# Designs tried in a protein design run: designed miniproteins, single chains, continued (4). Part 100

Each design is a single chain, and the fold is of that chain. pLDDT is the mean over its residues in the fold that is shown.

## One batch from the design tools (miniprotein)

Design m15686
Fold by ESMFold2-Fast:
Structure m15686 (fold): chain A 62 residues (1-62)
Amino acid sequence: SLRDEIRRLREEVRKLFKEKPELAQKAYDHILKAMEALVQGNVDEARKHIEEARKIIEEAKK
């Protein structure tokens, strides 16, 4: 589910704050926007922000 995806991304961002805090903050901002979109019932907007957070985390692992 999208909520489970957000939970996993939040754990990855928590770890990333120890190594690359600026990128972790950018990813976390997208996670917060995804959570807000889900509360408002905007699934498409939530998916967009989840995808942006995943891209930031993936690039940060390099």
Scores: mean pLDDT 84

Design m15687
Fold by ESMFold2-Fast:
Structure m15687 (fold): chain A 53 residues (1-53)
Amino acid sequence: RQALLDRLVELAARADAAQLERLGAIGDLLLSDDPAVLAAAEAELAALERELA
């Protein structure tokens, strides 16, 4: 979980307004204790990382 939060913070420094909104939604998913929700959050984060690469 902490590694995903660190990735989210680093990505937020490079994100535009629309991407920041998506990162906020991903951050909400990272508060879940459900492994399936955390896996979905990781997939969304990885997709956004590819857009910013």
Scores: mean pLDDT 77

Design m15689
Fold by ESMFold2-Fast:
Structure m15689 (fold): chain A 72 residues (1-72)
Amino acid sequence: MAQEQVEEAKRELTRIAQEALDQGASNDKVSELVAKYAPGIIEAARKGDWEGVKKGLKELRDELKKAAQQEK
């Protein structure tokens, strides 16, 4: 069911955001990147496109890692 996929995507988004904060990314930068990527990830989950969800989550993770390294 699409709603369950949306909830799973939200849990993964929260996990990735917390991981970035633990790595030293600022709250502002995490909020900015989550706001940029989350709509596309949630839309993919609603459509049942789990491959799109995984791709979006990976792109968000990669960008957050780069941001944490630059802010350090």
Scores: mean pLDDT 79

Design m15690
Fold by ESMFold2-Fast:
Structure m15690 (fold): chain A 65 residues (1-65)
Amino acid sequence: SAAELGELGREAAEAARAGDLERARKLVQELTEKSKEAGIRSEAGVVGLAGAHEAEREIRRTEEA
C-alpha cells in the first residue's frame, strides 16, 4: 500500500540521519523493489520512489559530512 511504502521511506531516511548507512541502503533497496512491484505509475509506486529518493539524499548528506 502507499501508506506502507511511505512508512518504509521514512524509516530509511531516519536511519540515514542516524548514521546507520547500511540499514538505510538496505531499506532504500527494499523500497525501490516494492515500488516497482506495485507499478511505477501506481500511487503506491510513486510514493515509494519519492521516499527512496529522499532517503538517498539523506544518505548523501551523511556521507558528505
Scores: mean pLDDT 81

Design m15691
Fold by ESMFold2-Fast:
Structure m15691 (fold): chain A 117 residues (1-117)
Amino acid sequence: ASPASQPTAEDARAMAEGFRELAEQYQKEGKPDVAEAYRHLAEAFRLLAEALTNGKDVREEIAKHFRRAADSFEKAGYPEAAEIFRRLAEKVEKGEITLNEAFQLLSDAAVALERAL
């Protein structure tokens, strides 16, 4: 999507599916902590898509999954990615982050992981 566009529930669902596929791939590669982190990211974006569709407040559940993703990335040896997801969890829990900011922080974390992997 254009950087000026608001992310849609469909965009969030696409991200969730992408993370689910990455989790399966890393599990097959024998990287269970990385796989676990991506499973939590998939669930966070699935919940975000649900919130965008029905207006349900699931900020605490989303924040929980971002924190669990951070813990799994730290355990896997990716502390830079872990810190980004901990920051994202804090902002989501406080309601301080827009959907565009959440997608930007996710993009930054993906770049950090690509450099480390």
Scores: mean pLDDT 77

Design m15692
Fold by ESMFold2-Fast:
Structure m15692 (fold): chain A 68 residues (1-68)
Amino acid sequence: AEAALYELPDGSIRLYTTEPATVELVNGKTVKVKGELTLPLEDLPVKITFEDGTVVYASDIVSPEPPK
């Protein structure tokens, strides 16, 4: 399972996942994601856990969103 994170200019994060995952947020909440999710500055992701038990930390994969 793979994930990608982009930091947007407003400080929010866009998250992409290839598989359904549970995301732990900096404010202590958890959310489910399948495909894509945009999280506001107050709800930044810290840890992504996929259904197969694969764990990805947001700090390891975050990058600036490339211009299109």
Scores: mean pLDDT 76

Design m15693
Fold by ESMFold2-Fast:
Structure m15693 (fold): chain A 94 residues (1-94)
Amino acid sequence: DPEALAVGRARRDFVENPTAEAARAYLARLDTLVRLNERRYGLEETLRMVDDEIRMLEGLIKQTDDPATVAALREALARLEALRAELEARLAAA
């Protein structure tokens, strides 16, 4: 899947150099993949994918001591947590 590969590359770039630009690129690719995944596999599978991304970011925050890096990771995490809440609400309404 080209979109899944694009998310993987953008995630790697963000993890290796956590800048606002890299975070924006990663989140934009992930948003595209989330919308495609919802159409292909449904809300429940899409929610599991978002949960996997959240767990990865939480792990990175725990392993990072640089304040600027932590701030960028926490900003990305907050956006994914908002997306998870949206998907959970939609799944509950379905």
Scores: mean pLDDT 82

Design m15694
Fold by ESMFold2-Fast:
Formats: structure tokens, C-alpha cells, sequence
Structure m15694 (fold): chain A 94 residues (1-94)
């Protein structure tokens, strides 16, 4: 079920449906089912979205922060920090 939730989060992110993606991501995090592979796919989808639409950078940062504040997995934390730094870079390149 965690894999299906992660796939749906990625789909919603690719569609720009950020509020719905956040709600499903909260469910995935509450279940403790977010693994490194799921986190990587979600973070990649967030970065791709902001590269296409930089106006979404603030909402994208909220999604990354949600992951950072709801996991103890060091590898997920490191990937999320990397994504956050990339988002800040996109914001500053304006």
C-alpha cells in the first residue's frame, strides 16, 4: 500500500496538484512506509515540477520540509536536504 501511495503522490506532483500530493504524503509518512526509493522518486518529481514552473518553489519547499520533519532515516534526510538546497538555488537564480 505504501508503494501505491508513493506512485499516486508522484502522479499528483507531476499534475501540479500539490495540496492533494501533500495529503497523501502525510498518510504515507504517518504509516511509516516511506523508503529511500519512494523518497527519491517523490523528491525528483518535486524538482522536475519546479524546473517547469518556478512559481511553485515555496509549495515545493513545504513538501520537502514535510519529509524532513517526519522521518528518522538518515539517507532520506540527506536526499531531502539536497532537494531543498536545489530548490533554494532555483529561487535565487531569478
Amino acid sequence: SGEELAEEVVRLLREGRLEEAKELLKELLEKGELNEEMALRILEAVLELVERDPSLVEEAKEIVKLILTNTEDKNIILRAIGALLRLIGIELDR
Scores: mean pLDDT 86

Design m15695
Fold by ESMFold2-Fast:
Structure m15695 (fold): chain A 92 residues (1-92)
Amino acid sequence: SKAEELLKKAKEALKAGNSEKAIELALQAIGLAPSNLELVGEAAAIIGEAYAKQGNYEKAAELYERAAEFYELAGDLEKAEEYRKKAEELRE
């Protein structure tokens, strides 16, 4: 889907060090598929990683918590636990 392609580009932007572009693309993906819980969780995780790369650990932790909530609702308990741990690590 278009939303999945936007997430792919968001991940590429993160790898290139372009955190602002990654956030923009991930938000666009959410806008195209807001009811796709797994996709929204992945987009939230990308936005969280982008904030972490910018040194905004408070926002990164918030986005990782949201990613965990969406993964849990989607039934992906393993990813939910991974992102909860990432959020906790940023608060230590």
Scores: mean pLDDT 88

Design m15696
Fold by ESMFold2-Fast:
Structure m15696 (fold): chain A 57 residues (1-57)
Amino acid sequence: MSPEELAKQARAAQEAAEALGVAEAARHAYDAFISAKNGDAEAAKRGLEEAGRAMGA
């Protein structure tokens, strides 16, 4: 997945987590977004996985 697509997914995950009040998931999604913007696709994927786990995935 491209860093651009990872950034879009991370932003969507952060908005969903904030809407549900899951602060831990929102933080992981934000970290994933910053990693994707910096071109670190592996860190972005890890952040998205952590956000998913915090959301009860």
Scores: mean pLDDT 80

Design m15697
Fold by ESMFold2-Fast:
Structure m15697 (fold): chain A 94 residues (1-94)
Amino acid sequence: SLDAVKASYRSFLEQFTRWLKKEIEEKMKTASEEEQEKLKRVLKALEEIRAQALADIEAAQSVAQAQGIVDRFLQLAGEAWNNPDEEVPPYVPA
């Protein structure tokens, strides 16, 4: 059902964001002051992207629309991470 798909995607978005935030926080421990400021901007962007994606999932009217929202979330998270230009590491489910 659409509700089950939405619940699954909300869970995925929360788990992915938690994992990536933890990875960034670990990098910050050994980063230079300049790198820490860049990572803080990435964390802020990820929180904004996550909040928007969760709102969009709640508004979704079809499974295809919900899938498109997840795909866009991953694209935007990758773009936020790639500033500076580095690929998002593979997601490892907790």
Scores: mean pLDDT 79

Design m15698
Fold by ESMFold2-Fast:
Structure m15698 (fold): chain A 70 residues (1-70)
Amino acid sequence: KEELKEKLKEAIKEEAIAMGFDEEEARELAERSTEIAVELVERASLEQVEEGAKNLPEEIAKLVIELAKA
């Protein structure tokens, strides 16, 4: 499970940098977003996670769904 969290954090960081955020801002955003995603996965059903993931970039959506299944 921890490996999926690290992959998710890296994916969010790369996406933020691609969107024009500074490296420091991207790291902060990745940290907070990963924590939010973990809490969402713990509280939400798999169906709710899959629905929410439709609004995320493909790589991030895949990792969030895998985290929900683990």
Scores: mean pLDDT 76

Design m15699
Fold by ESMFold2-Fast:
Structure m15699 (fold): chain A 99 residues (1-99)
Amino acid sequence: SLIKELEEEVKKNPDNYKILTLLGAAYYEAGEYEKAAEYAEKAIEIGGEDNPLALAVLGAAYFGLGKYEEAREYLEKALEADPQNVAARALLEKLERAM
């Protein structure tokens, strides 16, 4: 599976923020929101906040966990880094209706 391959790559290169971002996204697609948030957070810690995909994954994962305040924060940061992020914008619109 993609997750298994990305996990093996992260074990070899634990500070590769690009692979950490992809692993976070893969866990999010699998519905594993806590793991998605963990890997997206690590990617941001290493690569900084100019990683719009990691910011979007973290915000989306927090939305999946019902952590709406944190979800809003990171989805807004994702849009600051990439204003054309349709997924982040759509989730922010859902937050306005869910809260």
Scores: mean pLDDT 84

Design m15700
Fold by ESMFold2-Fast:
Structure m15700 (fold): chain A 58 residues (1-58)
Amino acid sequence: GDEEVARRLEELAKKALEAIRKGDLETAEKYIEEIRKLEPENPVLARAAIAEVKKEMG
């Protein structure tokens, strides 16, 4: 349901941020792509997650 989609988006964003923290930008971009695949199910949360991850990438 919507709650499970939100939870998956949060987990993917956290994994992307962890990858950025470790200097692995390629892995971070891969997680952003997974978030984009969920964008049709929850556009607002998916776009917010992508924006947060992109901001941390510098």
Scores: mean pLDDT 83

Design m15701
Fold by ESMFold2-Fast:
Structure m15701 (fold): chain A 60 residues (1-60)
Amino acid sequence: MIDEKEITEALALMMIGILKTHFPDDEKVQRAVEEAERLLEEGRYEEALELLKKTIREVE
């Protein structure tokens, strides 16, 4: 069974991929991606997802 943490991690990784593809030259977006990747390495999945959601909202 897939638990909620694994789903949250998958969503964060998907959002990172989208941001890298659509905003490769945006320094602010790339910094947020790097910070989110660090949070994922630390097992802080919810914080990584929250940062990515905030970043997407800021570029809309």
Scores: mean pLDDT 79

Design m15702
Fold by ESMFold2-Fast:
Structure m15702 (fold): chain A 60 residues (1-60)
Amino acid sequence: MVEELAKELDGKSFAEAAKVINSRKDVEVVDAKVEGDKLILTLADKSNPKKKAKVTVSLK
């Protein structure tokens, strides 16, 4: 689940990614790192916190 979600969100704007993540009760943002005009989010599955995926979203 979280891996597929991360692939769908990769390259989207932060606003779009935040909307999708906020609508999901089964996914948690465990880390966020700013790199220039991009934000790298680490998403975890709430039912299995060891399953994590990274997604890069645009801030601009």
Scores: mean pLDDT 77

Design m15703
Fold by ESMFold2-Fast:
Structure m15703 (fold): chain A 70 residues (1-70)
Amino acid sequence: MEIEKLLEEAIEKYPERADEFRQVLDELHRAKAEYERDPSPESARRYMAAVLDAIGLVIELELEEKRKKK
C-alpha cells in the first residue's frame, strides 16, 4: 500500500525511469488483485514476489538520493 504511493511519487521524480516504475506498479496491482480475488498459496507467492520487487526498487532510489546528498 505505502510502497504503491512511493512508486507513484518515483514516476514524477524520475521521469527517465518512469516506464520501469510503471511496470513494477502494474505488476504489483495485478498480483494484489489476483490474491484478493482468489487467495491461494500460488497467488500469495506472486503477490509477495511483486512486493519484493517494489521494495528493491524503492531501496535503489533511496541509495541514489543518499549519493546525491553526499
Scores: mean pLDDT 77

Design m15704
Fold by ESMFold2-Fast:
Structure m15704 (fold): chain A 64 residues (1-64)
Amino acid sequence: SAILEETAKKLGVSPEVVRGAIEAIESGNEAATRAAVADLAKASGLSEEEVRRLLEEALRKLKE
């Protein structure tokens, strides 16, 4: 997915890592979501708020 690849490039991770984070958000698993956001923030150097925003945008685009 181009959306997963673009988001992964912004975060400096693989598309598979982004997919896992989005699946956690979709499942409503808040513990998994918090862990994924924290890990991605450390990997990217972005804030947890910025990471969550990027994942939410990616999820919205994937549902269209």
Scores: mean pLDDT 83

Design m15705
Fold by ESMFold2-Fast:
Structure m15705 (fold): chain A 63 residues (1-63)
Amino acid sequence: SLIEELKEAIKNNDFQKVRELSEKLAKQGLKDEEVLKLLIEKKLFATARKLFPDDPRIDEALA
């Protein structure tokens, strides 16, 4: 699954793969809380905003 590949890419700091998979998943829609959590933990805020544009947890993490 693309979601599982994205989680592994985030965990492995494969930022190029994170970018590519995130573009594909943004077109399909994504509601995986673990993906959001991993992106915030790695400070990949631009990618988090792209996948979860209106999620207040991103704004909370940036404060």
Scores: mean pLDDT 80

Design m15706
Fold by ESMFold2-Fast:
Structure m15706 (fold): chain A 72 residues (1-72)
Amino acid sequence: SEIEKLKEEIKKLEQQIKELEKRIAELLEQMDKNPEQVLKLIGEILRLIGEILDLEAEIKKLKERIKKLEAE
């Protein structure tokens, strides 16, 4: 069903968010090891945070679509 496909897509996006969160954690560890690189690492972390926010917005849209389909 369309609802099942949307739920599968949400799970995929949630997995991508978890992978990005792990990358952020790794970059935070690299900051501790390489203080001379901190500005570059902050820039990378901010980029990853932006990607997470975009994915969360997409999940919200998909959840709203499911709600509308369940109301039909």
Scores: mean pLDDT 86

Design m15707
Fold by ESMFold2-Fast:
Structure m15707 (fold): chain A 94 residues (1-94)
Amino acid sequence: KEEILKKLEEMLEILEELLKENPGNELLERAYEFLKKAIEYAKKGDYKTAKEYLQKAMGLVFEAHKKGLVSGEKLRRLYELALEILKLIDEELS
């Protein structure tokens, strides 16, 4: 759905900003690549695989937050978007 892709793309923009703030951070680079994969599979209509990659990306973002690399505000926005996307995907898979 258009809304799933739009929200995933917003998450990607936030991760790009975090990478510019933390250049060479491996956790954020891996999160970015997993989020790109989530977008790729969502574009194909494979929402199950997109969900798996989104969850992997968020796990890495949370690890980066524990290390002080992600502000609480940006983490909260990414988490809000991820929960909204997961709800939309679960509705699509129903």
Scores: mean pLDDT 83

Design m15708
Fold by ESMFold2-Fast:
Structure m15708 (fold): chain A 64 residues (1-64)
Amino acid sequence: LSKAVMEKAVEIAKKYGEEYALKAFKAALLYKQGKTEEAQKILEELEKKDPEVAKRAQEMVDAL
C-alpha cells in the first residue's frame, strides 16, 4: 500500500470522519481489483456528501 494512499485516507478521516475514509479506501481497492462499477457507485455516494471527498478518493485510486 503506497504512502500517498495512506495520506489521502488520513486527510479524509480528519475532515469527514473515519467512515468516509474507509469508503474511499474501499473504492480504491475495488478499482485495483477491476471491480470498476462497484467502485464508481461508492465514489458517487461520496460525491453526494461533498465533491472534494470524491476527488480525494479518486486521487487514492490513481495512487494505487
Scores: mean pLDDT 78

Design m15710
Fold by ESMFold2-Fast:
Structure m15710 (fold): chain A 87 residues (1-87)
Amino acid sequence: KMDEALRLLGEGKYEEAKKIFEELAKNSKDPVEQADAYELMAIAYEKLGKYDEAAEYFQRSADIYEKTGKYKERAEVFKKRAEELKK
């Protein structure tokens, strides 16, 4: 569940949180929920020092948000973050 994964993320249990976010992304039929899960996976990867994976998931989240048309500003922030993490 999202709330449980967010709690784990806040507690520094990044691998456990990431696993739940991965299941949420895989099982969601709502693109926004999938993008939210990818965003949180990217944050967990970044906290783990896995910057290439973090960049990939920020980009995936941004691409979905952009396609929905409702979160364009958030998508631009994540595109920038992905580019910075690959430097």
Scores: mean pLDDT 82

Design m15711
Fold by ESMFold2-Fast:
Structure m15711 (fold): chain A 66 residues (1-66)
Amino acid sequence: MADELGRELAELLGAENASRVISRLLKKDPKPSVEEAAEEFGKVPGVSKETAKRAGELAAKLLETI
């Protein structure tokens, strides 16, 4: 469920980084794509492209369940 997706994001990025990016994505209109979400996570220092893409996929699924 959405709560598990949020926990997975926190495990990948740290709770603060995950929360900041998710808050930014929730304010986007129109709703961000997986690619846009991955780009936002890629801006976090120390996050690899592979981790950013996975985080973007998780975030997009989470946003679809809200």
Scores: mean pLDDT 75

Design m15712
Fold by ESMFold2-Fast:
Formats: C-alpha cells, structure tokens, sequence
Structure m15712 (fold): chain A 70 residues (1-70)
C-alpha cells in the first residue's frame, strides 16, 4: 500500500538531513515511471516529513510536480 521506491537511497547519519532530502528527491525523479509519478511524490513528501524535514516539503513537492509536468 505504501510506495517505497527507490530502495537505493542512502540511509544513515553520515549524511546531513538536507543531503538525504536532495538525494531522495533526485533518485525518485530519475527512476519513476509515468504511472507512478503521483505515488512517488506522495512517498517522497511523507519520507521528508518522517525525517523532520517539513520545511523542505513545499519546495520538493513543487519541484517534483514541475519536473513531472503535473
């Protein structure tokens, strides 16, 4: 039920929260199929919220929607 793509995003404390968010957005953007775009956006935003990066959520949503043409 939860969209958990992509699995290759680095996890760990050796990256800053901003670096993790940037890698998450980039990996999702590069690997998502057309049919999964909306689910990928929702998954990315939920992941950022869980990481405590709520301040980055509006920018990430706008970037992903613009990139996907939504």
Amino acid sequence: VEFAFPAAIPAGDFLSNEQQAALLVMAVTLAVKEEDKQAAIEWTLARLEKLGLTDLVPAAEADLRAYYGL
Scores: mean pLDDT 63

Design m15713
Fold by ESMFold2-Fast:
Structure m15713 (fold): chain A 65 residues (1-65)
Amino acid sequence: MDAVLEAIRLAADLGVAVPLPAAQTDDPEVQIAHLRAIADALRAAGHDDEADRVLALADALAAAT
């Protein structure tokens, strides 16, 4: 959850609309997929550096879980 929330805050700070997380999820695959979707939205909006940062969060979550 923390990595997904950080990615959502980053996107919100940049004014980029992204999907909100499900109310609860303990599934790391779902969280990683959501982070990648947020990164894709950021890249589509022209925020390549921020998209790369969100992908790094997805990779860190994958390594931690």
Scores: mean pLDDT 74

Design m15714
Fold by ESMFold2-Fast:
Structure m15714 (fold): chain A 70 residues (1-70)
Amino acid sequence: MREEAERHLRLGEEAFKRGDYDSAIAHYERALDADPLNEEALRGLAEAIGKKTGDEAAAEEALRRSLEAL
């Protein structure tokens, strides 16, 4: 479970570094599916969405909703 989250977190970070925000989003979502409280995956997802859409408010709202759903 946590190991699966860590793997997807790393893959998301690698995708983000190469500018592949679609892949980064997918991997961060998979990390959160395995560990919903993974703070790094939540931050990575929010940042990747912000980069892809150019909408920082949408990224902040996504992070907030993820935290409040817990």
Scores: mean pLDDT 74

Design m15715
Fold by ESMFold2-Fast:
Structure m15715 (fold): chain A 85 residues (1-85)
Amino acid sequence: PSKELLEAEVELALLQMEFSIAKKIAEKALKAGDKEAVKEAVKRLEELKKRLEELLARAPEELKPEIKELIEEVEKTIEELKKKL
């Protein structure tokens, strides 16, 4: 693979990991009834979505489907959290 593809793959993997962590924190905050922590998690997920959209705009075409899938997952998570606030 090209250096550009490898760099984009690494960035996507880091964003996937960040999403996983943020989602777990949000789920724990919901179970604890900590609405302020849930609101902070929503803000972090919205920032993560913007970073994914930026990556999508510049990523090689072969990575775009995976990035789009992650954006959809992040959006669904934000919607679920907002409904419970």
Scores: mean pLDDT 86

Design m15716
Fold by ESMFold2-Fast:
Structure m15716 (fold): chain A 70 residues (1-70)
Amino acid sequence: MRYQEAGRAAKEAVDALIAGDREKAIEHARKLGELSGAYEEAEKAVEAAEKGDYGTAAEHIGKALEKATP
């Protein structure tokens, strides 16, 4: 798995959260989980985004990305 691809998915998820595009944010967060294997963190990010807690969602996206690193 390429870290740059996981980083791109994380960035796209955060950008979607900032734009208020919940559906796209959830899609990219799940893709990040698949790319990094950090399904638990991706799930927590999705849950936070659905609750409108974009700050918490972004934190869990960051944790999922950290698990994608060597």
Scores: mean pLDDT 78

Design m15717
Fold by ESMFold2-Fast:
Structure m15717 (fold): chain A 96 residues (1-96)
Amino acid sequence: HMEEAKKLREEAEKHLKNGNFKESADLYQKAADLYIKAGPEFLKEAAEWYARAGQLYESLGDTEKAATFYRKAAEVYEKLGDEEKARIFRDLAESL
């Protein structure tokens, strides 16, 4: 799972640098899902990549997907005990 997640994350970053926001968002979301499956040690990475997917969907005007991935990031940060980041991403999701 980890090698695939890392590859998807690196590919997402390449698409982001080229302005391909939708492809980048889809790849960050897939990477985050794989980090969740990899286990609790990778929750921080999963939260970061869900947050990136949310931000990119928001930039694309897909507010429903943005809210969905901000909520996923908040849930993962809450599991990590990062109450401040969990609150930030919940507030972002509710503002959309």
Scores: mean pLDDT 85

Design m15718
Fold by ESMFold2-Fast:
Structure m15718 (fold): chain A 65 residues (1-65)
Amino acid sequence: ALGLTDEQRERVLKAAIEAAKQAMDSGLTDEEAARVGRRAFIEAARELGVPDDKIQELEAQFEAE
């Protein structure tokens, strides 16, 4: 767990979804939009004070298939 509250998790998810929607509206592919969304998720988590070690864990999870 990232140590986020339900409200903080919703905020991070909304940031990711909005970034992905804006990317798709700009003509990016679904895969490109997903990458933009993941980046926005990480940035929002960092802004909420998630520690660097947990940010690294998030990045590892997003790269895992």
Scores: mean pLDDT 75

Design m15719
Fold by ESMFold2-Fast:
Structure m15719 (fold): chain A 100 residues (1-100)
Amino acid sequence: SEGIEKAIRYGLEKGALSREDIEKILNANITDDQKLAILYIKLYKAGVAKPGDLSKFGITNLDAARAVGAVLSGAKTAEELMKVPGVSKETADFVEKYVL
């Protein structure tokens, strides 16, 4: 995925992603949209991405975008993520596992 490749390149350039992080995310049994959401959250936590940059990182999946917004707003568990309208259990579980 071009979006994933761009996010990885940017994160490596800025020192926001490790090789271990990249391998863990790429080998996860999740969708490309979910991988891209995890990459964006890591970039945001490292201070190299802004909340309004979701579309610039190719996050067009509404479920993934909502989960990202919840994490940025302070959600720390899958249960808290699932309280956000339109966040699925699958999306909440992957975020808890790979971002928290």
Scores: mean pLDDT 73

Design m15720
Fold by ESMFold2-Fast:
Structure m15720 (fold): chain A 110 residues (1-110)
Amino acid sequence: SKEDEETKKKLLELLDEAQNAFNTFVDKKKAGELTDKDLADFFSLLDKIGEEVKSIIKDEKVKEWMLNVIDTIRRLALAIYNSKDPSDIDQLEKLANDIFQGAKDYIKSL
C-alpha cells in the first residue's frame, strides 16, 4: 500500500465532506437559491481540503492525483454556477459524482 490505513480513512472523510458540500451547492443551484457567497464558501472548503491533502499524503503521485481531483471538482462547480440549462447542470452533476466515486475507489485500492 502506498499510504497507511489511517491516511486512507482521512482521505475518504475529506472526499465525503467535499461531495456533501457539492451536492448542497447543486441543490441550491436547481432551487434558484445559489449565491456568489455559496460559490466562495465552496471554493474555500476545497482550498482547506487541498491543504489537508498536501499535509497527510506521503506519496507524491497520489498527492498530485488528489489535488487534480479537487481542481476538477472546482472547475465543475464553476461550470454549474455559470450554467443556465437544467440538462447541462444534470450532466455536470453526474460527471462530478462519477469523479468522487472514482476517487474513493482509487483511495481504497492504495
Scores: mean pLDDT 91

Design m15721
Fold by ESMFold2-Fast:
Structure m15721 (fold): chain A 69 residues (1-69)
Amino acid sequence: VKPLDPKEIEAAMAEIAVAVALTAARNGAPLEEVIRELERILERAREKGLPEEVIKRIEEEIERVRRRL
């Protein structure tokens, strides 16, 4: 069995980071700070060349949080 691909690990970390940021938003964290964190996650995902599906998911979550402002 091959160990996890670094790209798979990066994708998993991005998904976890998004979930943490969204949980913080649900618990009353400032939405502006949540958006900044999600934008940082998006930039890292693009820099690491993560799949388009992952990029699109992060963009959708940013738009959902923006709609709550």
Scores: mean pLDDT 80

Design m15722
Fold by ESMFold2-Fast:
Structure m15722 (fold): chain A 67 residues (1-67)
Amino acid sequence: SAALAAEREAREAARAELSPLERAVLDEYEEDPNLSVAEIAERLGVSPSTVSRHLRKLEARGLLPKR
């Protein structure tokens, strides 16, 4: 429980340090993880490659739940 609380706090702190675009990508994925990269890209007005790159960074930082 203490470890989960510490990881939660670290995750929220890391999330607060994200760029606006990185936070927007994370929020879209967390709202509907069934969204395709292309659908997230269209919603945010960026390229699918940009979304894929940010999703990989967020996963590497432990900010995305694994599916």
Scores: mean pLDDT 73

